# Designs tried in a protein design run: designed miniproteins, single chains, continued (2). Part 71

Each design is a single chain, and the fold is of that chain. pLDDT is the mean over its residues in the fold that is shown.

## One batch from the design tools (miniprotein)

Design m6604
Fold by ESMFold2-Fast:
Structure m6604 (fold): chain A 67 residues (1-67)
Amino acid sequence: GVEELKEFIKKLEEKIKEIEKKIEELKEKLKEEPEDKELQLELEILEGIKALLEGMKSWLEKLIESK
């Protein structure tokens, strides 16, 4: 029930933190190589994934509140 949703939210928080760390590392690399199109694309993809995970977390939190 609700407990499984809370556990899933915790896992999403952990994955979001992992992605945030990778984004930060890519941003530092882009400061050194600002014209690297592959690094730019990788950064955009990771930022997109982070946004999706944050959206999923928000939606799940609203589901818990509705019970």
Scores: mean pLDDT 83

Design m6605
Fold by ESMFold2-Fast:
Structure m6605 (fold): chain A 55 residues (1-55)
Amino acid sequence: AKSHEEAGDEAFRAKDYETAAKHYKAALEQKPTREISEKYFEALRNLLKEKQARY
């Protein structure tokens, strides 16, 4: 819901993609919208990309 989406947005801005993905997933469970779904997958893509680039 609203608070989880906001927390996810804050984590994403801080480049904490793992925390952002967790909050967006919780937001999707409460309110499944295309916008939150796109944010969730964007956070996952950035997490995967960062993992590959650092290792």
Scores: mean pLDDT 77

Design m6606
Fold by ESMFold2-Fast:
Structure m6606 (fold): chain A 66 residues (1-66)
Amino acid sequence: TKDALKQAINKAANEGIEKLDKGADPKEVAEEMKKKVLEALKEAGIDANVEADVIDGLPVVRVTPA
């Protein structure tokens, strides 16, 4: 369900924030979040492109329709 997908994405974001608070590299966090979001989308049967980036030291993940 969309709710299950939202929960998976929120979990990935929360884990990323925790790693950043512990001094992890934003690029590493962004790549980890990308992997988790891509896995959640595949499990939900959603075709999308996922990109990881770092903007002003913050990890960013972009999701666009395939």
Scores: mean pLDDT 77

Design m6607
Fold by ESMFold2-Fast:
Structure m6607 (fold): chain A 73 residues (1-73)
Amino acid sequence: SEKEQIRRQIYETATQGQRALAAGRLAEALELFEETQRLVEENPDVLSEEERRALEESLPPVIARLREELAAA
């Protein structure tokens, strides 16, 4: 289903963001985490409540940190 495709896209984008971050590609990681957050916000019915809360808790701090690091560079 379209819903399942979006769910897979959320996790794939988040995973790509984590890989970019681990590789030191901060600008790419920021774009990927912001896209992950956007997908979660625009598709509230795609994830379980527990999955959604986990992403809503973890994404904002890492996005904020990446924005600070890129602004300082």
Scores: mean pLDDT 87

Design m6608
Fold by ESMFold2-Fast:
Structure m6608 (fold): chain A 92 residues (1-92)
Amino acid sequence: MSEAVQAVIDAMETSLKSGATVSLSIKDDKLVLEISNANEESIKAAEEAKKTAEKAGATAKLSIEGDKVTLEVGGLSVSDLTGAVLSAIGLS
């Protein structure tokens, strides 16, 4: 479960570094990463995060609509979800 959260954070950081716009939120007990102005690098990062989350035992859904990518990760604890959001907000 912790590995699933880290995978989402890694995809967010890669997307930001590539020039994409990202938002991280919690919806219906799922961690939701939304990427706008997605490029090939951010799409690949989201795909790898989905694979990593699924290998870690989480559920993951990836949706690509033009330049928008949404990654939804479920099966996480409330502590994992809270930690993910705080880590994203405090991005250093």
Scores: mean pLDDT 78

Design m6609
Fold by ESMFold2-Fast:
Structure m6609 (fold): chain A 58 residues (1-58)
Amino acid sequence: MLKEKEEELRKRATELMKQPGVTPEEVVRAVAEEARAAGLKANVTVYDDGTVSVKVSE
């Protein structure tokens, strides 16, 4: 349940990071807002190397 949503949000964050006009800060905000809209809480970290960490909780 939570693992599936976590994977979904991680994929979305990675996809957004590939867009030329998107900043890491915007990616973090967009993913966190999407989780919140689903009634979940997400901690999103984007590293300098472009790696993304997403942790979801209810």
Scores: mean pLDDT 77

Design m6611
Fold by ESMFold2-Fast:
Structure m6611 (fold): chain A 65 residues (1-65)
Amino acid sequence: SQIQQLKDQAQKLKQGYEASKQHAEEAKKRGDEETAKQHEIGAKSLKKQYDDKKKQYDELSKQSS
């Protein structure tokens, strides 16, 4: 199912986003501002990809319901 594939992709992107956010917080706590900034940028990118995949499967779910 295309919907299931998009949901699986969205779940992986969400996990990546959460991991990057955690790494940014850890880097910030140890005073590594540059590493924290890099992980924040990565998290922002993954969040956008997650939102896009979520929109795609939401639209397909409406069409298939």
Scores: mean pLDDT 82

Design m6612
Fold by ESMFold2-Fast:
Structure m6612 (fold): chain A 113 residues (1-113)
Amino acid sequence: SLELLKKVQELRDKMEELFLKAEEALKNKDYEEALKLLEELRKLAEELLELVKKHFPEAEEAKKLIEEAIKLLEEAIEAVKNKDYEKALELLKEARKKIREAFEKIQELLEKE
């Protein structure tokens, strides 16, 4: 579906933008903005997981990557609350990597007949 492809691309682009903004907020010591962006990323990762469960139920590897990213984002939120900003930044980077890998798997599925 072209509509599904568009939704996946829009979600990918939005999440990538928010990952960059969250990293910048952490580096600039804007921790209130960082928390807001991390919470938004967690919600979008949960939205991505539901989209994959609905449209790509066989995509077990993509689902696992998204679930791992959600846990990393939850840990990053707790790290910011505990003022462990270096840990929050590392967890954010790991979550971004997992989400990128998940989108690569989803793109492969969208290219299948």
Scores: mean pLDDT 88

Design m6613
Fold by ESMFold2-Fast:
Structure m6613 (fold): chain A 71 residues (1-71)
Amino acid sequence: KIVKFDSLADLAKHFGLDTIDPFSIAKKLNAYVHVRMSDGSVVTIYPDGSEGDGFVDSSSLPPGGVIVEFL
């Protein structure tokens, strides 16, 4: 499942979170977070706190995997 938001603040409000840190969000929601950086590149933050360049394909996720995007 992919859930899209216009901003980190909108995402935090939607999930009732007191943080806008993408790493904390990924850990708290047990979700993959797609973030667009200032240079236009995309980074994926994993639920375990690691990161990788680019997008994670939803078809490659474990069953029940969730992607949260604010691009």
Scores: mean pLDDT 70

Design m6614
Fold by ESMFold2-Fast:
Structure m6614 (fold): chain A 90 residues (1-90)
Amino acid sequence: SNEKELELIEEASRKVVEGIKAYKEGKYEEAAKLFEEAVRLAEEAGSPVLELAKANLAKAYYKLGKIEKAKEYIEKIFLPSIRKAELEKL
């Protein structure tokens, strides 16, 4: 059973890498699609890649003008991480 989960994690990670490349090339629609696929795969696998995929998807949505979707993803991912980073500076 672990083999299927490993394959899903590897595919999710690959989609994140491909999405980051597309994003850097200004291909925001392609990047969003790749990150959406990564989110689905990572969520099915219960993978820690899910947080990274959601973070990058939020950035792609912002570039596409999907501001409300981007804000929703940022609130779920970035805000807790930012709060933790500020606490670690104290």
Scores: mean pLDDT 79

Design m6615
Fold by ESMFold2-Fast:
Structure m6615 (fold): chain A 72 residues (1-72)
Amino acid sequence: TVEEIRKLLEALKENPDDQELREEAVDFISEKFGLDRETAELLVRSAVRALQEGIDPEKVAEAVKTVAEALS
């Protein structure tokens, strides 16, 4: 799960304006953790912001998993 999140986040870091990649990440988080799409979108948005500020993708992926599990 962390590895899958990390790959999606790294793709978004390289293509931050790619709406299709963003939707793929939102769908993945929503389906994997049983979250509504609005909550998953907020998590993806926060993760992209963290990546833009230079935080390590692995650390962001671990944080997303932890928060998503806490919210599910």
Scores: mean pLDDT 81

Design m6616
Fold by ESMFold2-Fast:
Structure m6616 (fold): chain A 77 residues (1-77)
Amino acid sequence: MQEIKAKVSPLGDTVIEGAGALGIKSGQSVFVNGKKVGTISRVEGDKAYVDFTKALTAGDYEAQIGDKNVLLKVTAG
């Protein structure tokens, strides 16, 4: 399982770094523990922006994005 970093802004914007290397695309669903928690709203270069139904708190999450299983390391800004 590949580790990826995510940062949460005070506005609730979550940015995943390294998205381009993993083939993450706009429109893909984000699942945590089998539950849909959000959707990739856009990808710019190596960054993916996530629209979460509810903002994730800081912590480590086992996530599925499209067909990729990743350990999502979320940090508060």
Scores: mean pLDDT 76

Design m6617
Fold by ESMFold2-Fast:
Order: sequence, then structure tokens, then C-alpha cells
Structure m6617 (fold): chain A 68 residues (1-68)
Amino acid sequence: SAKEKGREAGEALVAGDFDKAGEIIQDLIDSGDLKSAAEALEVAAEIVEEAGNHELAAALYDAAELLK
């Protein structure tokens, strides 16, 4: 699900694995489901925000809005 993919991407970002996070989001975009990609970015933003990286979380929320 988009929510599971967002969680995986968010956890990867917290771990510093930007390549893995990018691959997860790109897979959703490549599937043609931009709403699912946006939802995954919002879930990833929540995880990153909870980890204390408010600037990255804001950027992820902004990216999600662009895909809607």
C-alpha cells in the first residue's frame, strides 16, 4: 500500500538512505499512481518530522502537493 511504501521511505530517510527512499517513491510514480506517490511522501514526511528533521519533512509535504 502507499502507506506502507511511505513508511519504508520515511525510515530509509531517517537512516540516511536517500537512494532507497527515492527508489520507493519513483516506483509509485512509474506505476502512474501519483495520488499514491503523494500519500507515500506525506507518510514519509510524518516519520521524518517525528525524528526531528522538520526542514526535510516540509520539503516532502511540498513534493506531495506537487504530485496531487
Scores: mean pLDDT 85

Design m6618
Fold by ESMFold2-Fast:
Structure m6618 (fold): chain A 86 residues (1-86)
Amino acid sequence: SFREMAELVARALEAGRRGKETGYEEAIEAVRQELDEMIELAKRAAEGEDSKLGEVLVDNAEAMREQMLGKLRKDAEEEREKRELE
């Protein structure tokens, strides 16, 4: 399950990196889908763990989602601003 989460993060990073090429709306949706699946896997991996360890695992996955989507949205806004100034 940790391997699968790492692969989903790698796919999200690649989709985000290609945002300028593919279009930021499409990239944000792709990243969101991969990270939502990662959070689902984190919740399932937390099953059978003690409650605190499981909570930390899910919280870290959710924090990563917020960071990656936040950066992508910022990159999209900066690109929009550049187009307005040209």
Scores: mean pLDDT 75

Design m6619
Fold by ESMFold2-Fast:
Structure m6619 (fold): chain A 60 residues (1-60)
Amino acid sequence: SQAAIDALVKGSKAYQEGKYDEAIKYFKEAIELARQAGDSVTYQAAENLLKEAEEAKKKA
């Protein structure tokens, strides 16, 4: 789904900028959009990136 991919891209940009709360928000949005579209590949990518962003936030 393009909407899920767009959310994933926004989250990735926020993550690169150290904006972990924004990254977490976008990755959660990407998960929900991918789930709604049946996009298992984007769903799995978003779940993995969400875990990384949550871990990075704990270290910040």
Scores: mean pLDDT 87

Design m6620
Fold by ESMFold2-Fast:
Structure m6620 (fold): chain A 48 residues (1-48)
Amino acid sequence: KVAEEGRKAWEELLAQRDPLEREYAEAVFNFDGGRLKKVREELLKKIE
């Protein structure tokens, strides 16, 4: 599957981004709903 290649490219892109966005992407790839909710809450606080 191309997921490994895509994930590597995505991780490299995230290295230049906000740490919260990295956490969000990780939660999405792991399909962790609980972790995703927590990250979303943090991101929403930043932009209100």
Scores: mean pLDDT 64

Design m6621
Fold by ESMFold2-Fast:
Structure m6621 (fold): chain A 53 residues (1-53)
Amino acid sequence: MKLKYPDDYSFYEKAMLEVYTLKERVKKGEYPSIDEALKDMTFGGTFADYFKS
């Protein structure tokens, strides 16, 4: 799943909003874990790997 954000948001602002949204979706039971949700991030593995380490 991919999310849409305002074009004037920085890369980090979009990434933080995406992480927040994915955490809420995990809380709702849409994903079995945050690790699975992070695999669907628009910003790819580099930022997801930062949160895993």
Scores: mean pLDDT 61

Design m6622
Fold by ESMFold2-Fast:
Structure m6622 (fold): chain A 60 residues (1-60)
Amino acid sequence: LGFQHRRAQRLDAAARLLRETDLPVTEIAFAVGYDSPSHFSAAFRRRFGVPPGEYRRRHR
């Protein structure tokens, strides 16, 4: 894709926090600018194919 969306960068930052830190998923959601952990988890699953907790387990 030639066009970049800023929201994708928030999810990429969240993926890094999931790999690099032991912060709870709820805290990561708020840290990257989501007001709802449920909305964050849905957006993350759409981008990465797995929920944030599963992503952390696979990329530990």
Scores: mean pLDDT 77

Design m6623
Fold by ESMFold2-Fast:
Structure m6623 (fold): chain A 65 residues (1-65)
Amino acid sequence: SIEEKFQAVKEEIKRLFDDETAKTLIENIEGYIAGAPTEEVQLRYLDAVRKSIEKSKEYKKKEEE
């Protein structure tokens, strides 16, 4: 479900960012989802956020070598 996918994204953000940054990012994502006209748009947005998080993890890992 969308709620389960969003919960997974929230947990991932909380692991990668400090509490203050995570809160801001999560609030922004919640706003976008609440304003989305269809379930399809919500799913596309969550998928895009997940891909962005994965890319950020890969870059951070390379810089810490």
Scores: mean pLDDT 75

Design m6624
Fold by ESMFold2-Fast:
Structure m6624 (fold): chain A 58 residues (1-58)
Amino acid sequence: SVDSLQSQMNSQFQRNTDTITRLLQSYLDTGNSTDRSNLQKTLDSTYQTSVDMQQQID
């Protein structure tokens, strides 16, 4: 159901926000390519998950 999907989206949004915040902080502190790569991969994954969930609602 849409309500079940919304609950999954909210849970995943919280996890993604925490992960992105941590990775961004690490990148700002270090400036190294590994932290940048991890941040980019997480952002890409988060975006794709949002698109996939949006398609299920539509």
Scores: mean pLDDT 76

Design m6625
Fold by ESMFold2-Fast:
Structure m6625 (fold): chain A 104 residues (1-104)
Amino acid sequence: MESIEDIVKRIKEKLDELERIAREHLPAAQPLVDEMRKIFDEIIKNIDDPEKVEEAYRRFAEVAHRLLTLARKAGVPQDVLDRIEALVNEILAELRKILEKIKS
C-alpha cells in the first residue's frame, strides 16, 4: 500500500519536529536525537537486510527510551512531555511498518 519511501519521509518529518522540540525545551537530549538520526540512516542503508534493520530498530528503541527517561527527569512541561512521547511512539510505529514490509 504505502511505499517505504513514504514511511521514510514521515519518520524524517517526525525526527525534525522532535529535534525542534528538544532544541527549545530539552537541549540536553540533542545528542540522543542525533544518535536516533544516525541509527535511522543505518536502517535505510541496510533496508535490504531484515536482520540488520531489526537490530538497528532495537538500538533505536533503546535510544528513544533513554530520551523519554531524560525528558521525564528534566521536568519539562506536561504538554511538551506528551508531545515528545507521542512523536517517539509514532516514529517507532512507522519503523515497525518498514520492518514488516521488508520481512514480507
Scores: mean pLDDT 87

Design m6626
Fold by ESMFold2-Fast:
Structure m6626 (fold): chain A 77 residues (1-77)
Amino acid sequence: MEQTKTATVPAGGTATLTFDIPAGYSVVEVKVETSLPRDQVRVLFDNEPRPGEKVTITVTNLGDQPATVTVTVTFGP
């Protein structure tokens, strides 16, 4: 199963995205799509993903323009 969240991150700013991990599932894939070149967007896991908990992902925009960042997390057993 998948969860997708989108954030608009101002130039030089950060946004935090939180995903609920379904019970009995783990994170198997994280896909990041950005409106800026990927080297201008930094994505960091704030915690280790565990079944039944939450994944908190911090997105930092290192560019000089606002960025739209879409993060898709795939969960599997």
Scores: mean pLDDT 77

Design m6627
Fold by ESMFold2-Fast:
Order: sequence, then C-alpha cells, then structure tokens
Structure m6627 (fold): chain A 63 residues (1-63)
Amino acid sequence: SLPPAPAPPDRVPSDDERQALLDWARKTGATAEQLEQVARDLDELGDHVGAQQMLEEAKKKRK
C-alpha cells in the first residue's frame, strides 16, 4: 500500500518515482496541502516540471 503521505525527496525523482507520486495523488485520499508540500520540495530540488504537476493535482483536489 502507498503511505499516507510521501516522504520528502532528497533528489530529483526519476520518471517512475514521479509517476508513483502522481498515482498516489490521484488514487488515494491525499489532501491538497500534502500535494502542495510535495510540489514545494520538488521545486527546491530543481524539478520544476514535477512541482507544476503536483500543484495541478492539488488544484483539482480543491475543486
């Protein structure tokens, strides 16, 4: 099972790791706040594309 919240990444995730985060975001009860935190962590690591994708999923959770 996926954990309730993702662990903060310590590096730019691989495509597979990013897909796992997106699957967790889309298929579980992840909150918009959790997704926004993941986006911030990714942006700080330099994964601006992954950060943007997490922010879009967070936006969907707020609607």
Scores: mean pLDDT 73

Design m6628
Fold by ESMFold2-Fast:
Structure m6628 (fold): chain A 91 residues (1-91)
Amino acid sequence: MKLYKAELEALDPEAARAAQPRVGDRVKITNLKTGKTAEGVITRVESPTRFTVLVAGDELEVGDEVKVEVYDAQGNLRGTFLAKVVKVEEV
């Protein structure tokens, strides 16, 4: 299993703001092109619509559109939004 550091830009800014992403929140990312998933944590919040995540799972590429599910530390779903991968690096 590979680790990726990815920067995501929300395609639905209202849904992203409603989810209130925070550093330490868990994320599940589903690639809309492949249907494959990656799971991890939010490591940085640059703005309410731009986040850095550290995820383990299937490969992500710049330009991929993804469904992001944000969970709190207790595992409760906080919100869901669509985002675009704007930067990715393998860790």
Scores: mean pLDDT 84

Design m6629
Fold by ESMFold2-Fast:
Structure m6629 (fold): chain A 70 residues (1-70)
Amino acid sequence: SEEIEELKKKYADEILKEVEKLFEEYQKKISERKDLTKEEIDELSEKWQKENEKIFEEKLEKKYKEIEKL
């Protein structure tokens, strides 16, 4: 239904914002680490970006399953 599609879009947007905020907070925290080299920071940032994409997909799938039960 249209209502379910609108709800899915709303939660997809909310999850995306949550995941982007977590990524920004992680990037800030890691950049403040004096014990890490710039190269190590770049590698961790790339790894976290890939993990963040996976987290988004998993959260989205879980939320869609919850909405479909309504």
Scores: mean pLDDT 79

Design m6630
Fold by ESMFold2-Fast:
Structure m6630 (fold): chain A 60 residues (1-60)
Amino acid sequence: SALREEALKLLVEAVLARLAGDKEKAEKLGKKASEILSKLSEEEAAEIVDEAFAEAQAAA
């Protein structure tokens, strides 16, 4: 779904920003991702979080 893809993208960018030391960018992106995740099921949200951390680690 578009919401799932957007949340995943925002979370990956937030994690990458945090790893780069850009705390302000990480907070802004993280808040946007959390807002979208709150509209999804707890199960879908957990899957997106796990996938985002895995993708960010691979991209860093």
Scores: mean pLDDT 82

Design m6631
Fold by ESMFold2-Fast:
Structure m6631 (fold): chain A 60 residues (1-60)
Amino acid sequence: MKTFRIEARNISQLIALALIIIGDLPEAEVKVEGMTVIVTVPDDPEKIAFLEELKEYFGP
C-alpha cells in the first residue's frame, strides 16, 4: 500500500482533485484532511505514477 498527500490551494481545486481521483482510481481510499487529499492505493506502478503526476501538477 502506498499513501500520497496532495495539498490543494483552494476549495475548488480540492473538489477537482477528489473527483479526478475517485473517477480514475475507484479502488483508492480517499480522505480529506483540511485542504489535503490523502490517497491510499495498492503498490501499482501505473497508479503511483498517476498520483505523482497529479501531486506535481497541483502542488508546488
Scores: mean pLDDT 78

Design m6632
Fold by ESMFold2-Fast:
Formats: C-alpha cells, sequence, structure tokens
Structure m6632 (fold): chain A 63 residues (1-63)
C-alpha cells in the first residue's frame, strides 16, 4: 500500500514539472523570469498571476 502512495507522489511531482515547463514557455514569450525546479506553490501562483497580467496588457495594447 505504501508503494501506491509513493507512485502517486512521483506522479504528482512529474505533473508539477510538466506544468512548470509549460508556464516557463509562456513566461519566456512574455519576458518573465522562469520558475526554478524547487519553486514553491506561492511562486507558481505569482508567475501565473504575472502571466495573466501580461496577457491582458498585451491584448489591450494589440491593435
Amino acid sequence: MKEFEELLKKSQEHAREIVRLWLNGLAEKLGLPPLPEDATEEEFAEVMRRIDEEIVKWLKEKR
């Protein structure tokens, strides 16, 4: 049973890394700094917030 919990933790860590790489791709396009490998939940939230603000700004400035 402990093996299943460890597998879930590894799966969650892998999913988090995929999200981090995806966010870093968007951040690079918007000129924002990339998330480090040991990024906290707060750092993920902050980058997501900044990406949203930059997208809104870019859409408003786009003619």
Scores: mean pLDDT 73

Design m6634
Fold by ESMFold2-Fast:
Structure m6634 (fold): chain A 55 residues (1-55)
Amino acid sequence: MSEEQRQQAIRLVNEAIERIEAGADEEKVLEELKQRLIELGLSEETAQAVVESIR
């Protein structure tokens, strides 16, 4: 994983956490986060691990 990908992933995670804290549907936000991480270039397994780390 590149440093740029890592920084972008951190930003996406922070945005997801903020949305959940604001009252958004957690399961929907986490599913969207996983998809965005995969689009960023992370493997499905890595994206799932990131999502599970913030549950």
Scores: mean pLDDT 80

Design m6635
Fold by ESMFold2-Fast:
Structure m6635 (fold): chain A 66 residues (1-66)
Amino acid sequence: MAQELADDFRKVTTERLKEADSAYLEEELSKEEVLEMVDFVAELLKENPNADADEIEEALEKKKKE
């Protein structure tokens, strides 16, 4: 279950990041940057498999502002 949640969220998060990046992309961003965000979410789900989508989104937002 946690792995399914992680996989689904990684897919959704990656898609959202690509769309947001495309909207104001001045230079082509590295795939590594996108993968770092996906890895961050996967790690968060590994630590707390019961994490709510809102909690994950908040953590991701803080990561982006970092």
Scores: mean pLDDT 61

Design m6636
Fold by ESMFold2-Fast:
Structure m6636 (fold): chain A 54 residues (1-54)
Amino acid sequence: MTPWERIVRLINEAAEKDPELAEELSRIVQEGALAGLDPETVLKRVEEFLKKHR
């Protein structure tokens, strides 16, 4: 599974249980993309955010 596939899966899983959490994850991905971050770095930020909020 690519880093982007993992990110999409995590956002979809969050959206089913907590739409607000999924929106925050989408914001992290958008900010990372605008900053030119590698997909692996974006995935790490998403995972770290989820660990703090779960």
Scores: mean pLDDT 80

Design m6637
Fold by ESMFold2-Fast:
Structure m6637 (fold): chain A 70 residues (1-70)
Amino acid sequence: GEALRAAAEALRKAAEYLQKGDEVNASIYTTAAALLLVAAGRPDYARKVVQASDDPEKLLELAEEIEKEA
C-alpha cells in the first residue's frame, strides 16, 4: 500500500520536473519510483516507468493507475 503511494507521488514529481525542463531531477524521481515498485513486488510497473520516463503525461497516467492499487 504505502510503497505504491510513495511511487505514485515520485512519478508526479518526475512529471512536474519534466514539464519544467529539469531532466536531472525528473530522472532522480523516476529512478526512486522504479526502485519502490520493484521493492513492492511490482516489476511490471517499474518497467512501465522506464518506458514512460521522458513523457510527463504517461508518468501522470501511470501514477493514477498505481495509486488505485495502493
Scores: mean pLDDT 87

Design m6638
Fold by ESMFold2-Fast:
Structure m6638 (fold): chain A 63 residues (1-63)
Amino acid sequence: GKKNLEEAAKIAEELGAPNTASGLRDMAKKAEEAEKKGDKKSVEKYTELGNKVLTGLKNMKAG
């Protein structure tokens, strides 16, 4: 969810991709809104997206 998207945004910024980081922060805000609204389907969607993006960016930083 939100936490993984925020961590992904931080890594994107560290890698010199501020526009990507901005987009990921916007997704993190939408994930938080979905959690507050009880939209379980959107929460699951943003959780899956956050996990995939975070894993990809961590692999880029490590390699």
Scores: mean pLDDT 81

Design m6639
Fold by ESMFold2-Fast:
Structure m6639 (fold): chain A 101 residues (1-101)
Amino acid sequence: MDDIVKGIEAFKNKDYKSAIEHFEKGLEKEPNSEDAAVAYYNLGEAYYKLGDYKKAIEYYEKALELEPNFAEAWKNLGEAYDKLGDKEKAEEYYKKAEEIL
């Protein structure tokens, strides 16, 4: 989708605020598709890069509701929990990512 593609380009340019805007527009069009899981994951990454680990967790969890076999989302969910100091949840989610690979 054009909005998701624009979001990915903004993310690569480290324009995380623009990336968030484009991914949100993509999600308005297709909130429950396979593309929506990728958009939620990318929103989580953008918020993680901005240091908003709580929002990153929220969006990674949304991606995993749509695509439970999304290994990268499990890994990044673990990294976000690690940043918040929740080492037990981080380890649990890293293990889930490894089980899918």
Scores: mean pLDDT 82

Design m6640
Fold by ESMFold2-Fast:
Structure m6640 (fold): chain A 51 residues (1-51)
Amino acid sequence: MKEKIEELKKKAKELGLTLPDSSLRNILKATDYDVEKAKAKLEEIKKELDL
């Protein structure tokens, strides 16, 4: 669990996103703890913010 949150935290930081662990955990929950899908969701959020 912690490893998956840290993985997402690194991805979010690479994308310039500042998200608390609780938000990252909720994204993981939404993707059924699939880290690759959660990373894709972070990229989607980044694209929306860039608009």
Scores: mean pLDDT 78

Design m6641
Fold by ESMFold2-Fast:
Structure m6641 (fold): chain A 102 residues (1-102)
Amino acid sequence: SLTAPSSVSGKEGDTVTINFTASSDVNGKVNWYKEKPGEKKELLIYNASTKAKGVDDRISGSGSGTNYTLTISNLKKEDEATYTNIALEGEKTSASTTLTVV
């Protein structure tokens, strides 16, 4: 299983981090997605730290083993969304965090 905070908030211009923890080693096989209401999930990061094509340089992924982090720097109102981790090994579980920009 994956554990992440249900919600985080940040101010425009700040750096926000979203951490998730897997119950077992997922060997870097994790993807991060961004979703806004009524929209398809957009792939941001794959294999823990590789950016998908066209993803803003303000967004980065890191981590290994059981602990993974998405970092969004210089936060903008457009970053307000639900961010979802999907582990691709083990039990193939997911966890989601809703980001609010104030």
Scores: mean pLDDT 80

Design m6642
Fold by ESMFold2-Fast:
Structure m6642 (fold): chain A 55 residues (1-55)
Amino acid sequence: SAAEREALIREAERAIAEGRLEEAQRIVTKGVILGLLSEEEVARLSARIREAAAK
């Protein structure tokens, strides 16, 4: 489960870095549904997606 969590976070961060913000949001949503992401992790990734979308 820790390995799955890390892989999902890395995929979300890669999607954000590549400007694939809709995909990044889907990855975060999947992480919430699967119980892999904490509220802190969701807040951090969501903030980064919003910041990237504003640019």
Scores: mean pLDDT 84

